# Designed miniproteins, single chains, continued (3): the designs that were tried, part 48

Each design is a single chain, and the fold is of that chain. pLDDT is the mean over its residues in the fold that is shown.

## One batch from the design tools (miniprotein)

Design m9754
Fold by ESMFold2-Fast:
Structure m9754 (fold): chain A 78 residues (1-78)
Amino acid sequence: MEELEEKKKKAEKEGDKLELAKILYELGEYYAKQGKYEEAIEYYEKAIEIYRELGLPVEEYLDIEVDLGLLRIEKALL
């Protein structure tokens, strides 16, 4: 966890948007594994936003979109 937060700060400081998006996705996966679906959803949405801003095709972040959809379903079933 601390390692991911450290990498996030470094990517933000260096302006590496692609690296930041990857780290945000990893943070989302970390929170999802902990059952913290609300936090996981927030990080996945932030990662997707950056990929869209970079003009990457949906196929490059489709896995994050799928994970986000699954987490929303899991949350709704609770």
Scores: mean pLDDT 80

Design m9755
Fold by ESMFold2-Fast:
Formats: C-alpha cells, structure tokens, sequence
Structure m9755 (fold): chain A 55 residues (1-55)
C-alpha cells in the first residue's frame, strides 16, 4: 500500500462496497496486484484510481 492515508481510505471504502469479508478480501487482493504492477512512483496514482473507480 502506498501511504497510510490512502490505505485507510481504501480499506474503509472496500468494506463499504463489499457485502462480505470474502468480497472485501478479493477487492483488496486486486488492488495490491494493480499497485504491484506499477513502478513505485505510480503506486499512489494507481491506488487513487482504484479508489475513484469504487465510488
């Protein structure tokens, strides 16, 4: 996860969007995979894009 602030917002939003813990875990795993596919400089941007897509 990039920054603590973005990490906390993502965790909260994922829990709000997911109906079950399993769905929340799946969304978290997809987020982590997306971030890890990007260079470190784009980790924050990738996380923010994922956050916006969940809204």
Amino acid sequence: MPSEEIKEELAKLIKEKAKTDEEANKLTAELVDKINSQPPEKHDEAAKEFLESLK
Scores: mean pLDDT 74

Design m9756
Fold by ESMFold2-Fast:
Structure m9756 (fold): chain A 56 residues (1-56)
Amino acid sequence: DGRALAELALADQAAAAEALQRATGLSDEELGRALLAAGAGLPGAEALARLALALG
């Protein structure tokens, strides 16, 4: 779920990005655009956590 993936993003950004791509089917470019929409200007881990919560 999105909360567990958000917690993973803060602990291990690479593992969370991989898990989110597997769950959603997003390409690297699509993930990059979604991260900008969810958390423009935030550190990558925080942006990924916000995206995980938005999708879960």
Scores: mean pLDDT 77

Design m9757
Fold by ESMFold2-Fast:
Structure m9757 (fold): chain A 98 residues (1-98)
Amino acid sequence: SSEELREKLERRRRELARIIALLLMVPTLPYIALRYAKEGKLEVAEENLKAAKRAIEEARELLERLPEESEDAKRLRRAIERGEELIKKAEEEIKKLK
């Protein structure tokens, strides 16, 4: 039981750390992509856009494992919504550079 409890606590610690990272990355990466796109820096904008899309995909996968009514799930859903809005704007600005 002590080994199972330790493994459960370690898994929850890793999950919480990843939730915190995704809550930061999901809105921030597409914002960075948008800023670089507006500055005409196509390569760095596309790299950040790719990273942003990957972060949103990971956040969606994590949401499937969280209780829907949890505060973590609510925060991730809001971050994903904001991130997707910024991705759309970044993609529109990148299209103007091509």
Scores: mean pLDDT 86

Design m9758
Fold by ESMFold2-Fast:
Structure m9758 (fold): chain A 102 residues (1-102)
Amino acid sequence: MDAARERAGEALLRLFELAAELAATPGVRSVRLEATVEEDAEAVTVRATVTVEVEPGAEPKAVALLEEGVRRLAEVADRVEAEIRVEGNTVTARITATFRKP
């Protein structure tokens, strides 16, 4: 069983769950999730961008959900790096999760 690939798969599922939670949130107008999975000899890396368009005043709710999503990814990943940016009515999270091979 490839433990690094299974953990990366779990991280992808958690990213889809985050996108679903955002889409169901009042004040969220659109959610875009883009994810790339890369593998080398040492690690599997998941790179994701979550872009959320919100109604005015809903930005803090979207940020809180993205921060919670990043915390949940950190439970399955060896390393998580995340940047969350608010620009007008758009909240963007750039996330890199790393899964080390044995």
Scores: mean pLDDT 86

Design m9759
Fold by ESMFold2-Fast:
Structure m9759 (fold): chain A 99 residues (1-99)
Amino acid sequence: MEKAKEYYEKGLEYYKKGKYEEAKEYFEKALEIDPDFEEAWYNLGQVYYEMGKYEEAIEYYKKLLEKFPDSKYAEEARKNLLEAEIEIGMKLIEEGVAK
């Protein structure tokens, strides 16, 4: 859908500039219009990852994999999900909590 794609492209512009909060808003708006917008699901996970919100990033990667198991982003989403889990583990160790 054209409106979803327009919001998605706005999100990419902000993401490229490192403006992750604005990128997040536009990717969320794209998904409100087109919940099947595969690229928006993936990039929303990426935005949360870049913001250090690894738990939220994992949720979006999992949603992408559940909705679009044959997605061309599926391998990258699995890799980034694992990397996010590793980041959470390292953060917990640094904070003195190893769980």
Scores: mean pLDDT 82

Design m9760
Fold by ESMFold2-Fast:
Structure m9760 (fold): chain A 86 residues (1-86)
Amino acid sequence: SEENIEKAIEKLVEAARLLEQSGDFDAEVDASLILMQVGLAKREKDLEKKKELIISAARHGAEVARQYGNEEALKLFEEAIKLAKE
């Protein structure tokens, strides 16, 4: 549903902000790329494509969060994936 996609976007942005606040320059760069992917998804009018873009961004974010050991961000990215699949 659109409501679940909007909630997924909120969780994605929150998770990316946690990576950005980590003080690690590489994590900040990855967070910026994830936020750019979210921006592209927000502009997508096709609901199925929008859903795919959000899931892709969230999966990318989850991989980054695991790499940097940011368990709080990882949890939010995983929640975004679940919401976007519903």
Scores: mean pLDDT 83

Design m9761
Fold by ESMFold2-Fast:
Structure m9761 (fold): chain A 81 residues (1-81)
Amino acid sequence: KEEYRKAAEFIREAAEEAEREGAPKEVVELLRKAAEAAEEGDLDKALEYLEQAERAAEEAGHLGAALLARLARNYVKAVKE
């Protein structure tokens, strides 16, 4: 429960930072959906959204947002294992 909350918080912070760095709206929305899924305890769904966010950021050429999505994904994987 606490681990899921911390995962959601970390992803939400990543989404806020991506938005501040000018990441595409689609990337920010995917990160926010991932945070919501993590908060609901659906870590598999959170990982799916984080993978989509990283890919969307890479396709947009936004290296900072791609890195933030990757770090969030690694955090969620650690919580799940």
Scores: mean pLDDT 84

Design m9762
Fold by ESMFold2-Fast:
Structure m9762 (fold): chain A 77 residues (1-77)
Amino acid sequence: MSPEEIEELKKRLLEIAEEARREAEEDTSLSPEEREIAREAADALAAGVEAAKSVEEMQAALGATLAAAEAALAAAA
């Protein structure tokens, strides 16, 4: 994958993370604890994506964030 393709993926993933954070803030069906977990997951994803230098690193950041968020939500439920 080219450096330009990596930058495009970073931009898309950061936009997704920002949108997810916003949606969590506006979702009245979520408990305060679930909203905090969603915000933390979005922030962790954004940080991981921003630090990533390859698609593989971005995939690792996404996978780790999703696994952590699922575990936290399951514990909160």
Scores: mean pLDDT 77

Design m9765
Fold by ESMFold2-Fast:
Structure m9765 (fold): chain A 100 residues (1-100)
Amino acid sequence: MSIEEALEKFKEKLEEIKKAIEEGNYEKAVQILQEMAKFLLEFLSTLSKEEQKELLEGVIKEIDETIEEARKTLSKEDQRHLETLLGSLKAELEELLKQI
């Protein structure tokens, strides 16, 4: 799998999380997030340091764009849930990026 393919899959999963939150299915949103995090960590382990940095920066950007779009389309309560889930993941990814 290429980094571009991984980023497209990650973007698709971020939209699935957003939809699950919009539908009030927070359990499903958490499950998708956990599956994404596992996939990301497993894929990162197969990459060079340079490729890891590229993937992490790309994922962080997609998270930021998803949160920004949600502020325009979701209720304030759903925005808080999404920002809590994705903000937690983003913080972990930013710490990983500092180690590269």
Scores: mean pLDDT 85

Design m9766
Fold by ESMFold2-Fast:
Parts: structure tokens; C-alpha cells; sequence
Structure m9766 (fold): chain A 63 residues (1-63)
């Protein structure tokens, strides 16, 4: 499951599919850090939009 998500994330990244890349990153983050998928997805989308507070929160979550 996690391995399949990592492969799909890499494929989305190589294809330049930012939307799919964010979705797969959110799923992986949800599984590894015990956060809701929807919360992770929203946080990653805001980070890509340049929300500095979202970027800080994401960094703290990953650390």
C-alpha cells in the first residue's frame, strides 16, 4: 500500500501532475503521521499556494 503510493507519487512528479502529486503526498502523510487525509490534503494545497503558516505547520508535522 505505502510502496504503491510512493511509486504513484514519483510517477505524478515525473509527469508534472501537481494535483496528483499533492493527493499522493497527502495519503502518505496521513498514513505515516496519523493525520486525517483531508487535513493533510488541505495543508499541502495551501503550502503549494504559498501559505507561509501552512508551510511552517507542514514542516513541524514532518520533523
Amino acid sequence: ELQDLAIKLREAYENGDMEKEIEYRAKILSLLKNVDYEEALELLKKTEEGDEEAQKKLRELIA
Scores: mean pLDDT 78

Design m9768
Fold by ESMFold2-Fast:
Structure m9768 (fold): chain A 67 residues (1-67)
Amino acid sequence: ITEALQKLSDMIVELENKGYEVTKVEIKKSSEELEDEVIEEEGKEYVKKSYLSKDGYRAIVEAVREK
């Protein structure tokens, strides 16, 4: 879980540095694959990023910015 927590922190910092506002963060135990998503609507860009740790925890960050 420590790896997933560290990656969650790293993803938050990266997104904030790119001008995104973090709207949701989650860590869960999962072996499922997730793809990164980017959606544009009403002049805003929504991003969902995920990371799967080697011990089976998934870190997920959702963020938004204006275009």
Scores: mean pLDDT 70

Design m9769
Fold by ESMFold2-Fast:
Structure m9769 (fold): chain A 60 residues (1-60)
Amino acid sequence: AAEDARRVAEAARRAAEEGDLAAALSSYHQAKEILEQDPESEEAREAVELAREAVRKTGL
């Protein structure tokens, strides 16, 4: 859970740096799924916020 959330957060950061909207959206969906399975996870909430910001910045 926490390790998966951190991996997704890292992927979201790379997507934002590369301008890859598809990767940013994929990270957002994965982060939300992790949060739905563990709503108490702070790492999952952080991953969702980072992925949402990546989607916002990489929007075409």
Scores: mean pLDDT 78

Design m9770
Fold by ESMFold2-Fast:
Structure m9770 (fold): chain A 55 residues (1-55)
Amino acid sequence: SAAAAEAAGREALELAKQNNGRVTDEEVEELARKYGVSKEEIERAAVRLYILENE
């Protein structure tokens, strides 16, 4: 679960970088389905990764 959420969050962060910091609800739903995690888990993981990787 944690590893899946992190992978989904990282993919969401990559999508955000491509789209001026935006990820659509549809994209988050696709990631939730792909990784078997909730939207909330993806959002939380993406924020955490952004903080850790943002220099």
Scores: mean pLDDT 76

Design m9771
Fold by ESMFold2-Fast:
Structure m9771 (fold): chain A 65 residues (1-65)
Amino acid sequence: GGVEEARTLAEENPDDPRAWFAAGRAAYAAGDYELAAEYFEKALELDPDNEVARELLEEAKEKLE
């Protein structure tokens, strides 16, 4: 499932901001907005200029409200 795939991507590529971004997108698509937000925050920690990750992080946080 998307959440399991997202975790695997992140665990296998912990220093790659693209892996965390892909993991965040997979978690978001699966409806796991808490996990998506965590992964997008990690992607932004490694690559703060990823505007798409910032937008998706805001959307994920909005879903949690």
Scores: mean pLDDT 80

Design m9773
Fold by ESMFold2-Fast:
Structure m9773 (fold): chain A 56 residues (1-56)
Amino acid sequence: MDEELEQFRQVLLSMSLEDAQELFEELKAGLEKLGTPQEVLDELEKVFDEVLEEKK
């Protein structure tokens, strides 16, 4: 999981802020529909927030 989250973070960092936001929103919505635990959703949101700070 940690390695997958780091790969996800690197992918988001490699794209534009707009594309990263769209990808994150799509992934989060898909995972919510699949019944993903809130802890996993919170961890993904944390990674996305860190990416946004790095893109400032």
Scores: mean pLDDT 76

Design m9774
Fold by ESMFold2-Fast:
Structure m9774 (fold): chain A 70 residues (1-70)
Amino acid sequence: MRELAETMDPAARARALELIRGAEELIRRGDLESATRVLRELARLARAQGNDRLAEEAERRARELEEELE
């Protein structure tokens, strides 16, 4: 995911990296619900920036975490 963010506009890249770090920390703490929310926010940002690869990766990880919550 970090590597996919490197192709974005610098401001959008900085925000994407913040969201990636936030999600990773929430996963480490076991807060999968909040991590899923942050990953969906990342996917929306990536879509808005035309970064479909990052959006798909974020959506896939969010879906995997959401399945763990069921």
Scores: mean pLDDT 81

Design m9775
Fold by ESMFold2-Fast:
Structure m9775 (fold): chain A 61 residues (1-61)
Amino acid sequence: MDEAEILAERARELGDEELEREAREAKKRMQEAINQGDSEAVHEAMERLGRIARRIRELEE
């Protein structure tokens, strides 16, 4: 399971449907950007996943 899938699962366990959806969307955008060779879009998707991970950590505290 990749990082985005792990984040989506954690968000689901916390009951945050919005974060789960955002993590899945970020994964999709990252995969599309990789397929297109768009390094800027890949970077944006990675930053989005980092923000999602931070929010999940805050909810776990």
Scores: mean pLDDT 78

Design m9776
Fold by ESMFold2-Fast:
Structure m9776 (fold): chain A 79 residues (1-79)
Amino acid sequence: TEEDRRRGEELEKEGQKAFEAGNYREAGVLYEQAGELYERAGDLENASKAYAKAGTAFHKAGNVEEAQRLLQRAAALAR
């Protein structure tokens, strides 16, 4: 829904703030939640980008398995 897209945008902004503050784990969680909301809204392009940002954030946090999972999800949606 359009509400899911707007909520996704809000969570993506919070994720960006967390990432800029060096709170990479928190940023990863927020970006992943934004991706899920974009995906529910049918916005696969923004979902792919949000999952890629989540993967990068988890990688910086040292959560390599979560990073790989999210980067694979992003790649699947980018096709």
Scores: mean pLDDT 89

Design m9777
Fold by ESMFold2-Fast:
Structure m9777 (fold): chain A 64 residues (1-64)
Amino acid sequence: KLTVTEEQLDEAARKIAEELGVSYEEARKLVRTAVLASNTDVEILDPEQRKRIELARKIVEEVL
């Protein structure tokens, strides 16, 4: 199971905001969604959202 501290969440969100060109708030939501998807094996049906979630997951894994 993937777990993140608040500091790791903040670091990952900042990197995602820079990489995707989204706001910090949006990046924070992507990090939480990526963590949830990794822990629950939920399939993301929207291909565009899936790509963003996969990128967010990789960044989270690098921070961890």
Scores: mean pLDDT 70

Design m9778
Fold by ESMFold2-Fast:
Structure m9778 (fold): chain A 58 residues (1-58)
Amino acid sequence: MEELRKEIEELRRQVAERLQALKDKAGSPEAVEPDAETRELIRRLGELIHEYMELEAK
């Protein structure tokens, strides 16, 4: 349970950093579409959040 919460927080931070790096690389303040790697991290984050909610229910 605790390790899952920590992993969710770490992935959330990594996604934020990745999105910021993409914006910096683009040289534009406009919202950029996440690349495949960032999208995969977002998907995994969603999966972990879902698992955490199910574990909390027990």
Scores: mean pLDDT 74

Design m9779
Fold by ESMFold2-Fast:
Structure m9779 (fold): chain A 64 residues (1-64)
Amino acid sequence: AEVTATARAEPPPGFSPSEGRGYAAQVAANKAVDEAAAKGLKPVATEVTHLEGGEATVKVTAEA
């Protein structure tokens, strides 16, 4: 199964632009993993499909 999540996150003060992008990707990944877990699925792979500024889209592949 495949779960996709998009997150917009403002990085904490002191983050570089690169660190801010990483933070948004982490928030999106956590959201996608939580959605997979809510469906009773185990995440097996994570892929960042979009990353720009404070917004990221992450695709999680999950198995029963």
Scores: mean pLDDT 75

Design m9780
Fold by ESMFold2-Fast:
Structure m9780 (fold): chain A 84 residues (1-84)
Amino acid sequence: GEEKKELEEFIKKLKERIKELEEEIEKLKKKIEELKEKLEKSTNEEEKKKLEEEIKKLELEIELLEGQIALLEGFISWVEKLLK
């Protein structure tokens, strides 16, 4: 029965990690919205280009974090099936 308790504790830590990643994604989404507002208000072509590049970088960071969450969720689902 000890191995089941260890797996349950490990799943709990993975779920906590998913919450941290979701919080990071929300912070990045807020930054993107702020940058999009600046982009709409900007009349400077060089500033617009820098804002667009920063937005793209943050969007890629979100995709990477979403990929990490998907892998963790898949692993949790697989382990939970083994515990049942």
Scores: mean pLDDT 87

Design m9781
Fold by ESMFold2-Fast:
Formats: C-alpha cells, sequence, structure tokens
Structure m9781 (fold): chain A 62 residues (1-62)
C-alpha cells in the first residue's frame, strides 16, 4: 500500500489527468476520492477540494 503522501500525490495527478482529458470537476473529484479510498485514506470534502485546487494549479503551470 502507498504511504499517505504517495497516495495524495497519486490522487492529485489522477485528478489533473481527468481535468486535462476534459472531464468535469465532479469526475476529477470522484477519481481522487477513489484513489484515496483504495489506499485506506479517509478524507473530508474540504480535503478533496484542496487536492483539486492543487491539480488545477499544476495544470496552470504547464
Amino acid sequence: MLTEEQARELAINVAALKLLDGMSEEEARQAARDVLKKHGISVTDEEIDELLAEARRRLAEL
């Protein structure tokens, strides 16, 4: 199983890829949540919103 830090990085990258593919924010949000759930990490809606903000920030810097 990934460390919490590794799972969060994976969730951010998966969300970024979904957004890059033209998927909705809700689809990106769900993909991030699914990654964290698969690795046993419980997150709040606020934490998922922070991960999506980071994904958008990384895409803007490309």
Scores: mean pLDDT 81

Design m9782
Fold by ESMFold2-Fast:
Structure m9782 (fold): chain A 72 residues (1-72)
Amino acid sequence: KEYFEKGLELYKLGKFEEAAEYFDKAIEKDPEFAEAYNNKGIALEKIGKEEEAEEYRKKALELDPDFEEARK
């Protein structure tokens, strides 16, 4: 939870690479945390790592299909 919240804070500050690192730590703590996978994908997309971003977003959907309507 703490790592995920820190990731969100860094994302809001435009520190997308650091945000992705903290979302990764959140995933390490809870490998079924679909929202952390989704947000890591969003952060990766912001830094131009589109293929990795797609992989993480797909994993989020596999864990929680409700992410299919992810915010646009």
Scores: mean pLDDT 78

Design m9783
Fold by ESMFold2-Fast:
Structure m9783 (fold): chain A 73 residues (1-73)
Amino acid sequence: EIKEYEKVSKEEVEEKLKKLEEEYEKLKASEHSKAALEGLKKEVEKGGNLDLIAATLEEILSLLPLRKKALEK
């Protein structure tokens, strides 16, 4: 259900994008992963749904440690 309960500022979303970009740099992420991140940045600039963008970023960031642990020998 879409509500204002997950209200976030554009600045907060930009901070989450920066964190994801830093994690992708550490992982040497593919061009496709970086392109997806750029897509999220464009959605923020277009005035897209910041709550959904923030939720997506939070999910990706939370899954990165699990992905690293699973991929590591």
Scores: mean pLDDT 68

Design m9784
Fold by ESMFold2-Fast:
Structure m9784 (fold): chain A 80 residues (1-80)
Amino acid sequence: MKAAELALEAARRTAKVATGEGLHLAIAGALSAIGGQFSGDPRDALVGAELALRAARLAGDKEGEELAKKAIELAKEELA
């Protein structure tokens, strides 16, 4: 699984339960992850994953938080 795909899944999941600032961060994370899929740049995937993590924490979405953490680790591996 590519980091950008996992970051997008985390952001989409959190967007279903998030409101206000958490929802805005989830949307931003999804857009960055989509950008990462088209660019192939793991930095775009990392930004998307970090935004998804912040969104999940604000929303109290534990499953989204764990997916975002996995996406961050994958993006770091792709950057190395």
Scores: mean pLDDT 85

Design m9785
Fold by ESMFold2-Fast:
Structure m9785 (fold): chain A 91 residues (1-91)
Amino acid sequence: MKENLLKKAEELRKQGIEAMEKGDYKTAADYFEQAANLYIEAGDYKKAAESYRLASVAYEEYFRKQGDLEGMIKYSGELTKKAKEAEEKAK
């Protein structure tokens, strides 16, 4: 089961990268957050932290394009917090 979770997380992370390349920042953020959650379930806290940080970057680009600073602060802040929590578990 854990190997299946890792494979699914890596597929979602790849889809997030493809969405970033297409400029679909919200879709990219959703994929990276889903990948991070699956990495947590699989016990890969390092990849979870990396994926939460990628989701944070994607949300920053999404809200910057819309001029929504409050959304950017809220969503990127929450994802950065999740990344730090995963980084602590990876130590």
Scores: mean pLDDT 84

Design m9786
Fold by ESMFold2-Fast:
Structure m9786 (fold): chain A 106 residues (1-106)
Amino acid sequence: EKEDLATQYTILGEMAFQEKRYDLAIELYEKALELDPENTDALGFLARTYFEQKDYDKAIEYYQKVLSIDPDNVVTQLLLRGVQAHKNGDFDTFQRLFDEAREIAK
């Protein structure tokens, strides 16, 4: 029940993200996490949204939360390392890691 409603908020957040309505996407993902605090999809999407807003510290924080729940999540491991590289100005490493994450996520 709560997990199902959390999934609906996560879907609405993804739609807001695609429209570049990042503040709305964050609000919707946070509502999903109020219902299901261990929803790794909502945590991952929230991290990505903070990255798009150039809030690299929050993006890192939320990817770390995903890995605390699912430590073997290779896609999230790559995205976390990519955001850390971008924050440090290593754009080549960032691009490589994000490309690798995208290929694995197929």
Scores: mean pLDDT 87

Design m9787
Fold by ESMFold2-Fast:
Structure m9787 (fold): chain A 64 residues (1-64)
Amino acid sequence: MKKYVVVAGEDRERVVEEALRLKKEGGEETEVIPVPGSREEAEKLAKEIEKATGAEVELVVLEP
């Protein structure tokens, strides 16, 4: 089963860097989705993915 990780934060460069790191560590069964923006938008997306796929969704929020 695929695992989804949503990475969110206000700093776009940090979000992209963390997403690339997590994708390298998780391998082919892990899909990492960068969300440069608010925590609220990331939480909404994570819930939508969980409902659509039934898969485990991890939310990682980078603090400023």
Scores: mean pLDDT 79

Design m9788
Fold by ESMFold2-Fast:
Structure m9788 (fold): chain A 68 residues (1-68)
Amino acid sequence: MSPAEERRLFLALAREGVERAPEMSDEEIEEFIRRVGEELLARGVPEERVRGYVAALRQLLRDIKARS
């Protein structure tokens, strides 16, 4: 999988969380992030890059929730 394919996959998986983040609890956000990380691993994204995507998604969803 290329970096561009990894990014497209990540953005597709993250979209639902971005749309729902204002209405989600902190626990729901963490469960969503866990599922996204598991899906990225299942699709062959290396664990080190999955950790980066998970960290970025957590920050993004928390920022969206804080602004809502």
Scores: mean pLDDT 83

Design m9789
Fold by ESMFold2-Fast:
Structure m9789 (fold): chain A 65 residues (1-65)
Amino acid sequence: AAEARRQAAQARADEINGEDSLEVIKTAKKAMDEATAQGLSDEEAIDKANEAGVAKYKEIQARKA
């Protein structure tokens, strides 16, 4: 579920170097905070955070490829 998807996004972040990992985490946290501020549920906020984190992770991977 949402927690499992959050764990998967975290595991992907752990596979990159420390600075890139922090960028993924910061991006996901910012998306979660913004979703929560908009009044979305915790589950919806986690989905937004996972989406943002995955997008940032792919951006970093593409930049290195």
Scores: mean pLDDT 74

Design m9790
Fold by ESMFold2-Fast:
Structure m9790 (fold): chain A 66 residues (1-66)
Amino acid sequence: MLEEIEKALLDAGATPEQARKASEAAVEHKDDPILAANAAGKTLYEAGATPQQVVKAANRVIEVLD
C-alpha cells in the first residue's frame, strides 16, 4: 500500500522526498481515503507543491485506497 501511494504521488508530479513524506502521512489514515488524501495533500502543500499538484495527488490517493 505505501509503495502504491508513493508511486501515485510521483506520477502526480511530487519529488521523491515529497512523495515519501506524503505517502507516510496518507498511510496513517489508510482506513479513511478522504483523511488519507487530505493528509497527503497537506504534506505536499507544506513541502512546496503547487495547488494543481496537490489536487491531482489527493485524487490519486483516494483512487488507491478506494
Scores: mean pLDDT 80

Design m9791
Fold by ESMFold2-Fast:
Structure m9791 (fold): chain A 64 residues (1-64)
Amino acid sequence: GDKILEEAEKVAKEMEDLARSLGVPGARESAQEFIDEVKRLIEEGDLEGARELVERAREGLEEF
């Protein structure tokens, strides 16, 4: 759980930084929603779903 959450927080920060550079509003709120969803999956014991969500978000950042 801890490593997945740490990675999610790093991805969320990169999302916020990228969106801020592009002038996209609501980046902070979107990043927080992402972290909250990862936390929810971890709390429900869905560690695979939590990892997949983080990996998909990272892939989206790399494709930008």
Scores: mean pLDDT 78

